# Ledger of designs, part 90: designed miniproteins, single chains, continued (5)

Each design is a single chain, and the fold is of that chain. pLDDT is the mean over its residues in the fold that is shown.

## One batch from the design tools (miniprotein)

Design m19135
Fold by ESMFold2-Fast:
Structure m19135 (fold): chain A 83 residues (1-83)
Amino acid sequence: SIEELIERGEEEARRMVEAGADTRDAVRLALSKMLAELLARGLITRAQALEIARKADEAIDETPEEDFETLLEKVREIVLETV
């Protein structure tokens, strides 16, 4: 499901940050992988993927690095609101 892929993406981002990755890079990479998989499975359209990516980039730029969990919540909401 979309929700299961979001949860997997969030956990992947958390693991990357714990391993020393930049929080913004971790979220961008996890999101890119998730969107590619959602598209491949036919769970979202290309238009939805582009809208999610745009809104997520805005959220990443606006969220301080210390608010990593808040950033994950914002990205989750963006995905769920778009689909």
Scores: mean pLDDT 86

Design m19136
Fold by ESMFold2-Fast:
Parts: structure tokens; sequence; C-alpha cells
Structure m19136 (fold): chain A 65 residues (1-65)
């Protein structure tokens, strides 16, 4: 359901911030996640961002500062 997908997305956003995401922005079917340049942080944030994109059914971009 739409409510269930939104809850899953919110949980994934919290997980991304816990792993070191700096910002998350949702715009018209696109999710932009900004992360630190640390290799381990970047890898974990990218995995969570990919899951978030699948849940929301939109494009995902990961931007490194």
Amino acid sequence: SDVSRQTAADILEIAAFDEGALSIERRDGEVIVRTRSDADVQERVREIAESLGKVLGGKVRVEVE
C-alpha cells in the first residue's frame, strides 16, 4: 500500500542518515542522496539509496561531497 511504502521509505532515510548521509531530497519521482567522500560510508549509503529508489519506484542519484 502507499502508506506502507511511505513508512518503508522513512525507515530507509533514517538508516541512510545513521550511516553518514548528509542530506536526502525527494523531487518529482527522483531521490537525491548526498554523502561524505569516505569510501565505506559511500558504499553503505549507496546500498540504502538503491533500496529507497526501489521502494519509491523512482530514480536515485547519489552525490559525493
Scores: mean pLDDT 80

Design m19137
Fold by ESMFold2-Fast:
Structure m19137 (fold): chain A 67 residues (1-67)
Amino acid sequence: AAAELTAAVMAHPAVEDVDVRVNPIARVATITLTAKPGASEAEIAAAVAAARDAAQRLGFEARVTVR
């Protein structure tokens, strides 16, 4: 689960790095993504939306923080 979420988020061009913490009991994925310098707010929002979609597809609630 964490590896699949990491791969999905890192596929976005606006993402420099990502840290994923999964709680399988609570069904929560905490995703912290570091935006690339110069990434637009729209690009970052798209990456956040994709992270939420990927987590939901795996059965997790996404809690996303951007650095």
Scores: mean pLDDT 79

Design m19138
Fold by ESMFold2-Fast:
Structure m19138 (fold): chain A 65 residues (1-65)
Amino acid sequence: SKERLEKLKKLVEEVVKALTEEGVPERLARLAAYFVAQKDLTEGEIKSVEEAVEEARKIIEEALK
């Protein structure tokens, strides 16, 4: 639904904000946030901002190995 997409968009922006405040480059933070949002959209669930930030952080750590 439109409401679901708007909630996911807000989640992406909150995750990007949290990660960039921690010094993560915006491009990398946004890419990780989109992966989290895409998974939530597919699974029919929306994570809390705190859970989404933690998952995005793990994606970044794994990608930089």
Scores: mean pLDDT 78

Design m19139
Fold by ESMFold2-Fast:
Parts: sequence; structure tokens; C-alpha cells
Structure m19139 (fold): chain A 94 residues (1-94)
Amino acid sequence: MSAEDELDRVVLEAYLRIQQAKTEAEIRAVLDEMNARLLEVIERHGLSPEEALALVERLRAAVLRAMDAQNAPEWQKRAVEEAFAALLAEIRAR
């Protein structure tokens, strides 16, 4: 499986779990696990920070667009935006 395919899979699995989550704590736990898994994929495939940033930003845009299309509540979208912002900051610091 390519890095892009693995990243897409991790994000899709997290997105489906968020749809089933009933509390903010559950969503935060899913997002923390997603970020850890995305960093593992980036490291395992030897992606450059530039490549990793481009792929993660594309995934962020896709998830937020899907959430908007499904009328996801603002607090869920905010949690997702904060999680991706934290991940992007960590990638930039490497």
C-alpha cells in the first residue's frame, strides 16, 4: 500500500468513528489516535516534511468538506480543525 493510500485509510477510519462518537472526549480520543497513526505512516514511508504537509493538508480539506456536506455540528468541525492544526505544527517542527 502506498503512503497516500495508508493515510487516506487512517483518516477514513477516524472519520467513520467520529460519526459514531457520542461525546467530545470520544472524538478527542479518536483524533489523538488518528494523529499518532498518521505520524507513524509518515515516518515509516520516509516522507519529507514538505510531502507530509501537502498530503495532510489535502486530507484536512477533504474531511472538513465532507463534514460540511453532512451538516456536522460546529464543535465537531472545530475539534477536527484543532487536531489537524496540531499535526501540521508537529510535522513542521521535524
Scores: mean pLDDT 86

Design m19140
Fold by ESMFold2-Fast:
Structure m19140 (fold): chain A 78 residues (1-78)
Amino acid sequence: SVEEEIEKTLDKLAEEAAAAGLMSPEAFRTTVRLYLGWKRADPEATEAALKQLEADPDLAGLSRYIRKAIEAIEEKRK
């Protein structure tokens, strides 16, 4: 199912983010779901927030993984 494919993709990206030292897999999954919900409600504010993360060298990697997760989920729901 599409939902099973989405969960599998989130699990893979969560493991990659954890391996990169960014956050635990559980925290990453929660963070992605929050950003995805926020983007559905306010895409401009969400983009501005992700740009602020990108400007911080310690957080740029986190922004990249969040973007990858959102894009992968949106692609599977097309």
Scores: mean pLDDT 82

Design m19141
Fold by ESMFold2-Fast:
Structure m19141 (fold): chain A 63 residues (1-63)
Amino acid sequence: DATRQNTIDLLQSYGISRADAERWIARYGAGPALISAITGLSPGDIARMIARNPDAFRARLRA
C-alpha cells in the first residue's frame, strides 16, 4: 500500500522508528488522517509546518 509506505517514510524522516510508525498505523490507519490524529493538526497545518518549521513539527510528533 503506497499510502502506508509513504506514511512510514514520512514518520521515519522525522526520527520516528519503523516499529512506532507501524504501531501508529495499526491504531489510526495510514495517511494524513493518522498524522492529524497524533498531532491534533489539520492536513493543511501539517503541510505548512513541514514546509516552514520542520523542527516544530518534529516536536509536535514527540509531544
Scores: mean pLDDT 67

Design m19142
Fold by ESMFold2-Fast:
Structure m19142 (fold): chain A 60 residues (1-60)
Amino acid sequence: MSKEERLAKAREQLEAQFPAMVAFFQSGGASPEQAEAIAKSINEAMLTMLEWSLDLEEKS
């Protein structure tokens, strides 16, 4: 299975979970703008980590 296909599926899952993540940070006291910014940064970091994990699997 291709790296692009795995990343696309992960992106779909993160997009589906995005509203829940935003709500979680808002429940912790973040403003809507802060919650969205944090959730977006986390989603981007998760996708980057998945990409590196897939690359590392080939090397390891």
Scores: mean pLDDT 79

Design m19143
Fold by ESMFold2-Fast:
Parts: C-alpha cells; sequence; structure tokens
Structure m19143 (fold): chain A 75 residues (1-75)
C-alpha cells in the first residue's frame, strides 16, 4: 500500500512540475486508484494505469512519460 501511494504521489508531483493543473492532477490520481483496485499492485499495472489515465485526460505524451518515470523511481 505505502509504495503504491508514494508512486502515485511522485507521478502527481511530476505532472504539476510539467504544468498540469491541480484539478487535472486530482482527476488523474482518482483514475489511477480506480484502475489499481481491480487487481494486484505491480509496476506493470501502475505504468498501464498512468498511461491510460493520462491518455483519457488528454495529457501530452511528454507529461505522461515524466509521470511514469517518477512513479517507477518511487515504487
Amino acid sequence: MARGLRAVSAAARALREAGVSDEQVTKFAIKIAEKLLEGPLSPEALVTAIREAGKEMGLSDEAIERAVQAAREAF
């Protein structure tokens, strides 16, 4: 649990630093949490959830990959 929360927090911080609004960052975190509730927490599941949530929200590929990198480093 703590490792997953840390990774999501790191991804959220990376998005804020990339200029994504607090409202969008909150929606992103909720989408990831919903996706992660459906199965066991793994680095692959987390990366998939981040990419899918980012694409659904219309975030740039650069912002999505920054969030993925931050989450991987924090996991």
Scores: mean pLDDT 78

Design m19144
Fold by ESMFold2-Fast:
Structure m19144 (fold): chain A 77 residues (1-77)
Amino acid sequence: DELRRLADEVDARARAEVSAEDAEAGRAHWVGLWRLAEGERGPEILAKTAEVGKEDPETGRDLLGGLELARRLAAAA
C-alpha cells in the first residue's frame, strides 16, 4: 500500500517534471518522495515493488517506473 502510494505520487510529479519546465516547482517535493524510498525503507520498497510486479506486471511496472523517474530527477537536483 505504501509502495503504491509512494510510486503513484512520485510518478505523477516525475512525469510533470520530466515533461515540463516547472521542474523547479516540483523538484523539492520529488526529492522528498525519493528520499523516503532511499532512506531506511528504500531497499524494502524496491524489493516489494519487484514482488508486486511478479504478481501484477502492470502495477509493478507503474511502481518501478515511478521510482525510477524520481531517482533520476533526484540525481539531477
Scores: mean pLDDT 59

Design m19145
Fold by ESMFold2-Fast:
Structure m19145 (fold): chain A 87 residues (1-87)
Amino acid sequence: SPLLEALEALRREVEALLARHRVPRPVQQMIAEGLDGIERAVRAGDLARARRMLEGLRTYAAQHLPPELFAELERRVAEVLALLDEA
């Protein structure tokens, strides 16, 4: 599934990004849990819930990450949102 592939790519890129920039562990855990929830919603076919959860994750990241890290995450989130719009 292109959507699940994009979500897996998002997860890997975000995990590497946060580790490289020494983001606090509680923030890393929140983002990881958010991505886990989104994947579960997609696998359950609840695309509306997955979309709301992605928007929530985007809002959380904007508040807790430096602008450069948020910009890189936002690009990948936008790719997943576009695929959700096509589903």
Scores: mean pLDDT 83

Design m19146
Fold by ESMFold2-Fast:
Structure m19146 (fold): chain A 67 residues (1-67)
Amino acid sequence: DAAAERARRNAELGEISTVAAKAAYDTMKKVGDPKNDEEFDKIVNEASKAARTAVAEQRGRLAARRA
């Protein structure tokens, strides 16, 4: 069923988006408020790394569900 497969892929994209957003938010809150633009860039870079890690882990979980 092509419609069911599309719905599953869309749900999985939603899961990925959710874990990425949460990882970024939690990282930003953990580091705290930036004092200047340089600290702001550092926090954004750390949040981006956390989001990439969360996405990779979620992709692994999704691949395991298909095995």
Scores: mean pLDDT 82

Design m19147
Fold by ESMFold2-Fast:
Structure m19147 (fold): chain A 95 residues (1-95)
Amino acid sequence: MSAQQLMDRLSDLERRSMLEGATLEDAEEAFRLAKQLIEDPSASKEDKLLALRVAKNLAERARINAKQKGDKEAEERARRLLEETKKLIEELKKE
């Protein structure tokens, strides 16, 4: 998948999450797409940071959604995605 296709899919996920909230599945998809984009040498640092911010936002929304539903396992998985995404943002900023 091209960097542009990855960015387009991330934008679609973020838009939908703003309207409908995010599931753990949505957050995991966004994280996977962001990881692929970070590994793409044709992607700009700005696009990589944007992708990670989208993944972070979906992880935060998925954690809140899981907490509201009382799904402790999904809440913990979303929390771990959030922590991993924050770590990647800080590592990329240092470059």
Scores: mean pLDDT 85

Design m19148
Fold by ESMFold2-Fast:
Structure m19148 (fold): chain A 70 residues (1-70)
Amino acid sequence: SEEEKIQKEIDELNKKLAEIRKEMSRVWTEYLEALAAGDEERAQEAFERMVKLDDEYNEIVKKIEELKKK
């Protein structure tokens, strides 16, 4: 059914959110370590990765919200 397809899609998107959160935690730790070491290049690279992960996270959240409104 359409409802089963929507729920399966939401479940898969939630799994992706969990993986993104895990990656964000790793990148955040790398960012803090780079700042503590005074490694501005590494900190900037980690920050840019966090921004990209946050954008991906927000896009998936929007997709889930749209699916839930159906």
Scores: mean pLDDT 88

Design m19149
Fold by ESMFold2-Fast:
Structure m19149 (fold): chain A 100 residues (1-100)
Amino acid sequence: KPSAEELEREVDVSMVRMVAAIFRIIGSRNPEYRETLEEVARGLEELADLAEASGDPALREAALRTALEVLRIMESKPLEEAAPEALRLTRAALEEARAA
């Protein structure tokens, strides 16, 4: 059996990748924001890749937090406000993760 910690790690990373996929779907349906949402999706996948490669729980928690925050923004605001805010947060999280 995988340990509870191994399962939690796999679930967290999978959730980040799922949010990235959601953003690509939204972007495909909204051509005006497609490029912005594709950048968010790529950034989230890079955060997931960094967390997976490092094994660092702090990077995993930061990646999951970022994914959930950008998803919440998309649920709470019009797309014209949500898309640039999501990109800004994703870029900030990537800078922080790369500096670690």
Scores: mean pLDDT 85

Design m19150
Fold by ESMFold2-Fast:
Structure m19150 (fold): chain A 60 residues (1-60)
Amino acid sequence: AGDLCSSIADKAKNLAKEEGGDKAQEKIHLEYKDTLKSLSADEASACSTAISLALQEGSK
């Protein structure tokens, strides 16, 4: 999870601020789909939580 999930979450938050949460979620999903699939179940869960929180914060 570490630095990788933090980097993805930061990008998600910035995209949500610029384009809104739905658009940011779509872009993050497309760009990082393979990367997220390569993580362990625990790491993928932690990453998904961090990304969801970042999208929520950026979209308000």
Scores: mean pLDDT 78

Design m19151
Fold by ESMFold2-Fast:
Structure m19151 (fold): chain A 80 residues (1-80)
Amino acid sequence: MTVDEELFEVFKEVGAKTNTFSMEEAYQLFLLYARKKGWYDPEEPSVIHLDEKVRKILGVDEVDEADVEGIDAALKKHVL
């Protein structure tokens, strides 16, 4: 899939060199970005709290790492 420039700028911070990748790769890049930013909840380690920038991009305030379908749905809004 090909993502828009807004999501691609996020993924560049975790080593994405092109805006074309699989849905599985996009999910893994998102998790890597969340870990790099320290977004995992200390009391509930599967819960990810998004910053203002990524909340505006994905349209959600938080996600659960195990909710692959929910994360995929949020990312698919940015597929060209």
Scores: mean pLDDT 80

Design m19152
Fold by ESMFold2-Fast:
Structure m19152 (fold): chain A 71 residues (1-71)
Amino acid sequence: SRKERLKELAINMLGISKEEAEKLTDEQLRELVIEGVMRSTGLSREEAEKLVDLYIEDPEKADREGARRVL
């Protein structure tokens, strides 16, 4: 699900625990992941949002666009 993908991204990128991720809302998880992508890649907020949303909705297409290399 979208929520499960967001939790996995937050855990992998930010190093938060699974228990911590479970306590966050979907909006909070999305925000943290977007900020994490911006910090690790230097992408703008708009670019990071598009990449994160693409990975959640269509991970195969995100892989082709190189999302796995930054997530």
Scores: mean pLDDT 75

Design m19153
Fold by ESMFold2-Fast:
Structure m19153 (fold): chain A 86 residues (1-86)
Amino acid sequence: MEVIRQAALIASTKSKEETIAYNAVLTAANMTYKVNPEAGKRLAQLVADGASYEEIIKALREIAELSNDVGKEAANEAIKKVEELK
């Protein structure tokens, strides 16, 4: 997915703490993409577009409801990591 590659490049330009948080977000996006491709792409696009932490957390909460158990765990971990950046 090109959008995930773009999001990963943006994540790599952040501080160490932000890179860790964005990698967790992209993991959630990848896991969700396997079950709901549109939701996974949407989350990756928000990262690529430089969306606010609040917007990313909102999308992660929505994804937790739309994903399988592994995707829900990844989304919840990503929420914790992004909230630590606020």
Scores: mean pLDDT 75

Design m19154
Fold by ESMFold2-Fast:
Structure m19154 (fold): chain A 83 residues (1-83)
Amino acid sequence: MKEVELDASMSPEAVKETIKLAAVEHAEVRFVIETNSEKQRERYKQAALDAARELGVEVTIEEEGNKLIVTVRRPEAGFYRSA
């Protein structure tokens, strides 16, 4: 498992791109994102959800005080259309 710390100076777009890049390189990555406000936390949450949706990967989001913990995991077993 890879752990990456991100600070509150990053834009939501930069957070999204960082998550997308790391999810391609690693089967499981945990991001610890420092946040300064509820509004910033929601923006980072949305960026993580958007990244996961675009890549088709699993994401788990947890809040610990002023920190947002985002765990991104590639599904080993996936659904595929059989027809």
Scores: mean pLDDT 75

Design m19155
Fold by ESMFold2-Fast:
Structure m19155 (fold): chain A 97 residues (1-97)
Amino acid sequence: ELEELKERLREAMRALLREELAARAALAAKTLPEEEVARLVAEAEAKIEPLVEESMELVEKEMEGLDEEEQKRLLEELLALLDERRARLAAAVAAAA
């Protein structure tokens, strides 16, 4: 359960970062050449996994000293925040299309 929540958080962060990258790439494509957009996307994609791992290390440090119930609540709260951010990003992307 706790480990499942940690994996769900990691996947949610990865998904959000990829969706944010896609939205930024679509916006950049309106003003930048295709070659520049492709370069920026490739560079940003290379940073996704390091950012996810760094974020998870920070979350685990924040969980130090918390009991199991508090750790679960923190992870569930973070998951809810990421879900809300993804929903808002998706709505903004749809509006921009």
Scores: mean pLDDT 82

Design m19156
Fold by ESMFold2-Fast:
Structure m19156 (fold): chain A 64 residues (1-64)
Amino acid sequence: LSREEQVALLQERLGLTRATATAIVNLVKRLLSEGKSDLEIINELQSRFGLTPEQALFALRLVR
């Protein structure tokens, strides 16, 4: 998926603004490049954006 498609799907599926969806894509890409585990990424998404575990996992899988 392109970056624009990832942002659009996060807006559509999770009801997020474009700015928040973009921030989530950027954070997930950064944490993946740093070698963070799936659990660490899910925990960061929950703490920073108030996502549920299911929403955080969806975002991680979408961006990966």
Scores: mean pLDDT 88

Design m19157
Fold by ESMFold2-Fast:
Structure m19157 (fold): chain A 74 residues (1-74)
Amino acid sequence: PSEKEIEAEILEAMARMIYAVVKSSPSVSKEEAEEALKKVRELKRRAEELGASEELLETMEEIEKELEELLKKL
C-alpha cells in the first residue's frame, strides 16, 4: 500500500476506536459526545484529502452519523 493508503487506514481505525469507546460507555456526557464527533469529523476530512477509498469514507460517515444520533439523545 502507498503511504497515503496506510495513513487513511490509520485515520479510519482512530475513528472506529473513538466510536467504540463512546458507544461502550455506560454513561457519556454531552461534552464527551461533542468532542468525539469533532474528532471523527476532523479525521474524515483528513482521509478525504488523502484520497481515501469510497468504502473507507462510507465507514467513517456511518460513524459520524451514529455519533450525531447519540448527541441528539443527550
Scores: mean pLDDT 84

Design m19158
Fold by ESMFold2-Fast:
Structure m19158 (fold): chain A 71 residues (1-71)
Amino acid sequence: MTDEDVQRAARSAIDSDNTEGLAEFVGVSVEQVKEVAKGGNPEAIKKMKEKLGEQVAAGREAAEEIARELE
């Protein structure tokens, strides 16, 4: 996961009115998510990159496997 991917995720959450949910999920503040969406706050970008990177890599694979098992 790149900084650009994290910024895109933050913007998507804001556009979907899910900024609070993403902030709580990653363990950052709503303000930090908004800063990341603007390309700021490198510290928050790094934290989100680590957590979302793990979640995207493992979560997508696991979510698709779980969805397949549930079907």
Scores: mean pLDDT 72

Design m19159
Fold by ESMFold2-Fast:
Structure m19159 (fold): chain A 82 residues (1-82)
Amino acid sequence: KEIKVDLSGAENVSQKTVELLKDSNITELDLSGATNVTDAHLLPFILSPLKKLDLSGNTTFSKADLPEIAQRIEKGEDIDLS
């Protein structure tokens, strides 16, 4: 089953939101334009079987997460960091 979650433009993504999405087996996550998404919010999804992740316009992401994201892009997942 395909589950898409659109959180584009979100000002704050709570830990409860992350927990709910993790249990929902989501396949696509749009965080484009979200300004307060941190590494801690995204680590569970970097290790999840997400097929598409849009992080364009995010400014709070640390470079420590980039190796995991790069590996997912290399495997053919649609991840946007622009």
Scores: mean pLDDT 63

Design m19160
Fold by ESMFold2-Fast:
Order: structure tokens, then sequence, then C-alpha cells
Structure m19160 (fold): chain A 82 residues (1-82)
């Protein structure tokens, strides 16, 4: 892998968590969407931790899936608040 790749992923997750925190603090979201946003963010954090402990193909796939799920949820949030 690229040297420092783990730090880049950590920074991406930290930025995502910060964005979610700001959205939850500033936007009046429906409970279902709020819960989904929280769950998707937690899944991404959990997937990053698992990947950090074991860089298996399964953990890499899980991280990518969690990232895509959070991105899809964020797009739904942006569409809702637009």
Amino acid sequence: GVPGGGLVLLQEVERAVAEVREILATEDLPEELRDRLKSSTQALVDALLALGLNGSDENRQAFVAAKEELEATLEEVRAYVA
C-alpha cells in the first residue's frame, strides 16, 4: 500500500464524523433519517477499527461498504435539507 494510507483513511473518517456531528447539531431531521445517519457513521468507525486490527480482504470490503452506505445516507440528508 501507499505509505501513510492508514492516516489518510483515519482523516477521511474523522471528517465524515465531524460532518455528521454538524448536521445533527444544525438540521431538524426526521427520526428515521437521524438514526440511519448515526448508524451508518458508527458502522464506518467500526469498519475502520476492524481494518486497523486486521487488513483482510473481508475487512477492506466491509470498510468500502460502510463508506458507500454513509455516502448514500449523506446524499439523502442533503436532498432532504435542500
Scores: mean pLDDT 82

Design m19161
Fold by ESMFold2-Fast:
Structure m19161 (fold): chain A 64 residues (1-64)
Amino acid sequence: PPPRAPTLTVVARTATSAVVRATGAYPVEAGVDAVLAAFPGWRVVDLRVERDGDTATLTVTLER
């Protein structure tokens, strides 16, 4: 079966910062790309990855 699209959840957001969780298949490139596409012009200030087998959860902290 084709890989699932990553699931994005905005955990916290202000006018100048956001924390986003992305859950999807490992490796995590699709999750990172999806977060960056959802927040154009924002910068990544922290990135955390938790792997569980073939699944990974990203926690991305963004600022603008």
Scores: mean pLDDT 74

Design m19162
Fold by ESMFold2-Fast:
Structure m19162 (fold): chain A 78 residues (1-78)
Amino acid sequence: SLTMINMARQEGIGSIAAVLLDHLPELSRDEAIQLGREVMFDPEKGIARVRELDERAGEEVQRERDRTQKLIDYIKST
């Protein structure tokens, strides 16, 4: 998605915000626009923050999968 964000930077803040909302649905529209401004005007900080949010979202999904699998294994073992 970093490639999509870099492409969206050529189109403007609204395009960046749209890509961010598609990949990080937990963000509000206002949060996505603010992050889009940061990516546009301070790309070093903005892109680093997007990476941190994306990594955190991936870790949360993995934790939920691990919890679900552990519950299934427990049910099957009883």
Scores: mean pLDDT 73

Design m19163
Fold by ESMFold2-Fast:
Structure m19163 (fold): chain A 104 residues (1-104)
Amino acid sequence: MMEKLRELAEEYLEKVEEEAKKKGLTLLEEEEREELIEKLEEQMRQLIELAKKNPEELTEQIIEAIKQSTSPSVLEQIELVARILEVGGLTELAERIREALAAH
């Protein structure tokens, strides 16, 4: 399970770097990338714990963010959140988020 969170963090940073490269922006150094991956993995663990404590409130906030967002970056982050929740065993919440994304 923890290995999956690291894979999700790496996938997310790869997409961020790909977009930065398309815009001619400076890419992250290897050391900076590793530090960000560790921080993202820790934030993902915290998100799973928050979702276990307040599942309905978190889900409603995410669905509202989907409805209000026209940003591909925000929608991509929300898709990542659904995957994080699924890895944490919160499959029903992940499905609700994915349904909202599909309706967008």
Scores: mean pLDDT 75

Design m19164
Fold by ESMFold2-Fast:
Structure m19164 (fold): chain A 81 residues (1-81)
Amino acid sequence: SMKEELGKQALELIQEANRLVEEAEKSKDLEEAKKLGEEALRKAQEAVRLATQVGEFEKNQAEGALEDIKARIEKALKKIE
């Protein structure tokens, strides 16, 4: 169904965002880490948009993932500074 496809796309975007965050956490370059973090946030925000079209539960799960990604990026950037 269309909702199943949107749900899968949202999960794939969260997986991609998590990979970018892992790369940012390993980076020693502040500009590289910022760029990776910005791309991760864009993917996580798109996942929230798609999940919102699926249902409340999926929206809440995607919003939780976005908040986790934001916190991990902030921590990664502070470690480089």
Scores: mean pLDDT 89

Design m19165
Fold by ESMFold2-Fast:
Structure m19165 (fold): chain A 68 residues (1-68)
Amino acid sequence: DAVDALLAALRAGDVAAALRELRRVAESIPDPEQRERVLSAGIAALADLQAGLISPEEAVAAVEAAIR
């Protein structure tokens, strides 16, 4: 599913693929508050991952926490 694809891209460190899948995940969320939380967490995790500030595993954990 879209979440699995997002998490796989994050684990691979593929920022471009993760951004595409993050948009797809966000589009599947009908609740605007949850959508904003997931987008915010995802964008922050991607920025930190791209900057080398966090590991792919830490990026996955941050996004999973926002989706719950």
Scores: mean pLDDT 83

Design m19166
Fold by ESMFold2-Fast:
Structure m19166 (fold): chain A 67 residues (1-67)
Amino acid sequence: DTVAAAEGTIRKAEEAIEAGADPQTVSNLLTAAYVLAVASDVEGRTEDAQNLLKRINEVKAKAEKAQ
């Protein structure tokens, strides 16, 4: 399930931020989550994909504030 994989990757990015991981690790996880969200949209899960993209942007904003 592409949506479940994206959700799991977003969670890993959130955990990485909380753990004080380097910015590259967080960026790599957010990029992976973005690819999975786009794949979800291609699969016709447009509403799920939009929700995932919104959450990815929120997590990215948190990561940028931590720098």
Scores: mean pLDDT 82

Design m19167
Fold by ESMFold2-Fast:
Structure m19167 (fold): chain A 65 residues (1-65)
Amino acid sequence: MELSEEEKEAARKALEKLLEEGLISEEQYEKMLAALDANDLAEVAKLMSEEQKERFQKLYEEELA
């Protein structure tokens, strides 16, 4: 499934906040951005732990509000 540009931008900002909070590494961040650019959502999901996914979802929802 392809994300809209608005959803993709919100996802990028959520990932930036996760990196700033120290919840993901720079390596994870770079891989997640590359996966988002490729619309490979399964790869993005594989790169995150359950805790990271929960925090990402909250940050993502805040960016879309």
Scores: mean pLDDT 78

Design m19168
Fold by ESMFold2-Fast:
Structure m19168 (fold): chain A 65 residues (1-65)
Amino acid sequence: STKGVSTVTGFAIRMMSLGIKAKIEEKDGTIVITLSELSEEAEKDAKYTKEKLEKEGDKLEIIVS
């Protein structure tokens, strides 16, 4: 959804501000975000972002590489 895109974009920008690289992909209706690392700040933001997206009817998967 348009609202989900805005939520994901905001999350990616905040990750970039923390020095964390974020790659965003969409697969079969699921938003997949790959992070270069997961700090405590990033993990907290990821949890809130996931809850917000799920409330909007979107699916989010976060992975670290």
Scores: mean pLDDT 80

Design m19169
Fold by ESMFold2-Fast:
Structure m19169 (fold): chain A 95 residues (1-95)
Amino acid sequence: LSPLLQEAQRDLEEARKILDSGDTSSDSQMRAMSLAQRAVLLVMEEAERNDFPDDVLLRMGEEMMKMSMYMLGRDVRGAVDYAERMLRLAIEAQA
């Protein structure tokens, strides 16, 4: 696994722990959202730098569109779920 994807995985593991803790405070929700957003940016950076296959990039684009909708709607769980799907697509592309 590349260093960027390892960092994205760690960010998403932290975001998931926040969600699983049941802490619904604004600070915790904002942190989980920020971690999910950062993970998505790291995954996209990896995809751009490492010439991912076009079909994988298309699927990532679809997840990015959904991610934007969840971020706008303040659906932190949705954002984390979609970020995790993008990470899985990137890992599959490297396999």
Scores: mean pLDDT 78

Design m19170
Fold by ESMFold2-Fast:
Structure m19170 (fold): chain A 62 residues (1-62)
Amino acid sequence: SALEAFRAEIERQLKQIDHFEALAKQRYAKGEISPQVYENIMNGLRVSRELLRLREARALAG
């Protein structure tokens, strides 16, 4: 169904965000990126998750 396809796409994008978060945490722990760069990345990922949550909520509500 269209809803199942939509849920699969949201799940795919969330997995990508989780991957980038894990990578950013590893790079920060290794000193490969500055605290400012790390915070900017984490903030961007937070916003991306919030937008996906809103998109999912709107699709489920109508």
Scores: mean pLDDT 87

Design m19171
Fold by ESMFold2-Fast:
Structure m19171 (fold): chain A 88 residues (1-88)
Amino acid sequence: SEEERRRRGEQIMEEARKRLEPLFKYLDEAGKLAEAGVKGTDEELKKKMEELEKKKREFEEKGDVLGATAYGAGLGMLQMAESSRKLA
């Protein structure tokens, strides 16, 4: 029935949300480091890139794919900022 499909969908979405909860926490943490780098000097940007790369590698070594993905995204944001600064 339509109600049974809706209920199954809601359960799947709730389980997915719970499983992805660490990703959102890691994205917030990585995002704060990336924001500090973007708003900082070229030296601060480089230091935050090194910090994000180190954290990404630590998560990769632990097999934490969600942490590695989040810190990789933060690093990507800083790489875009660095490229933008070189064009200015």
Scores: mean pLDDT 84

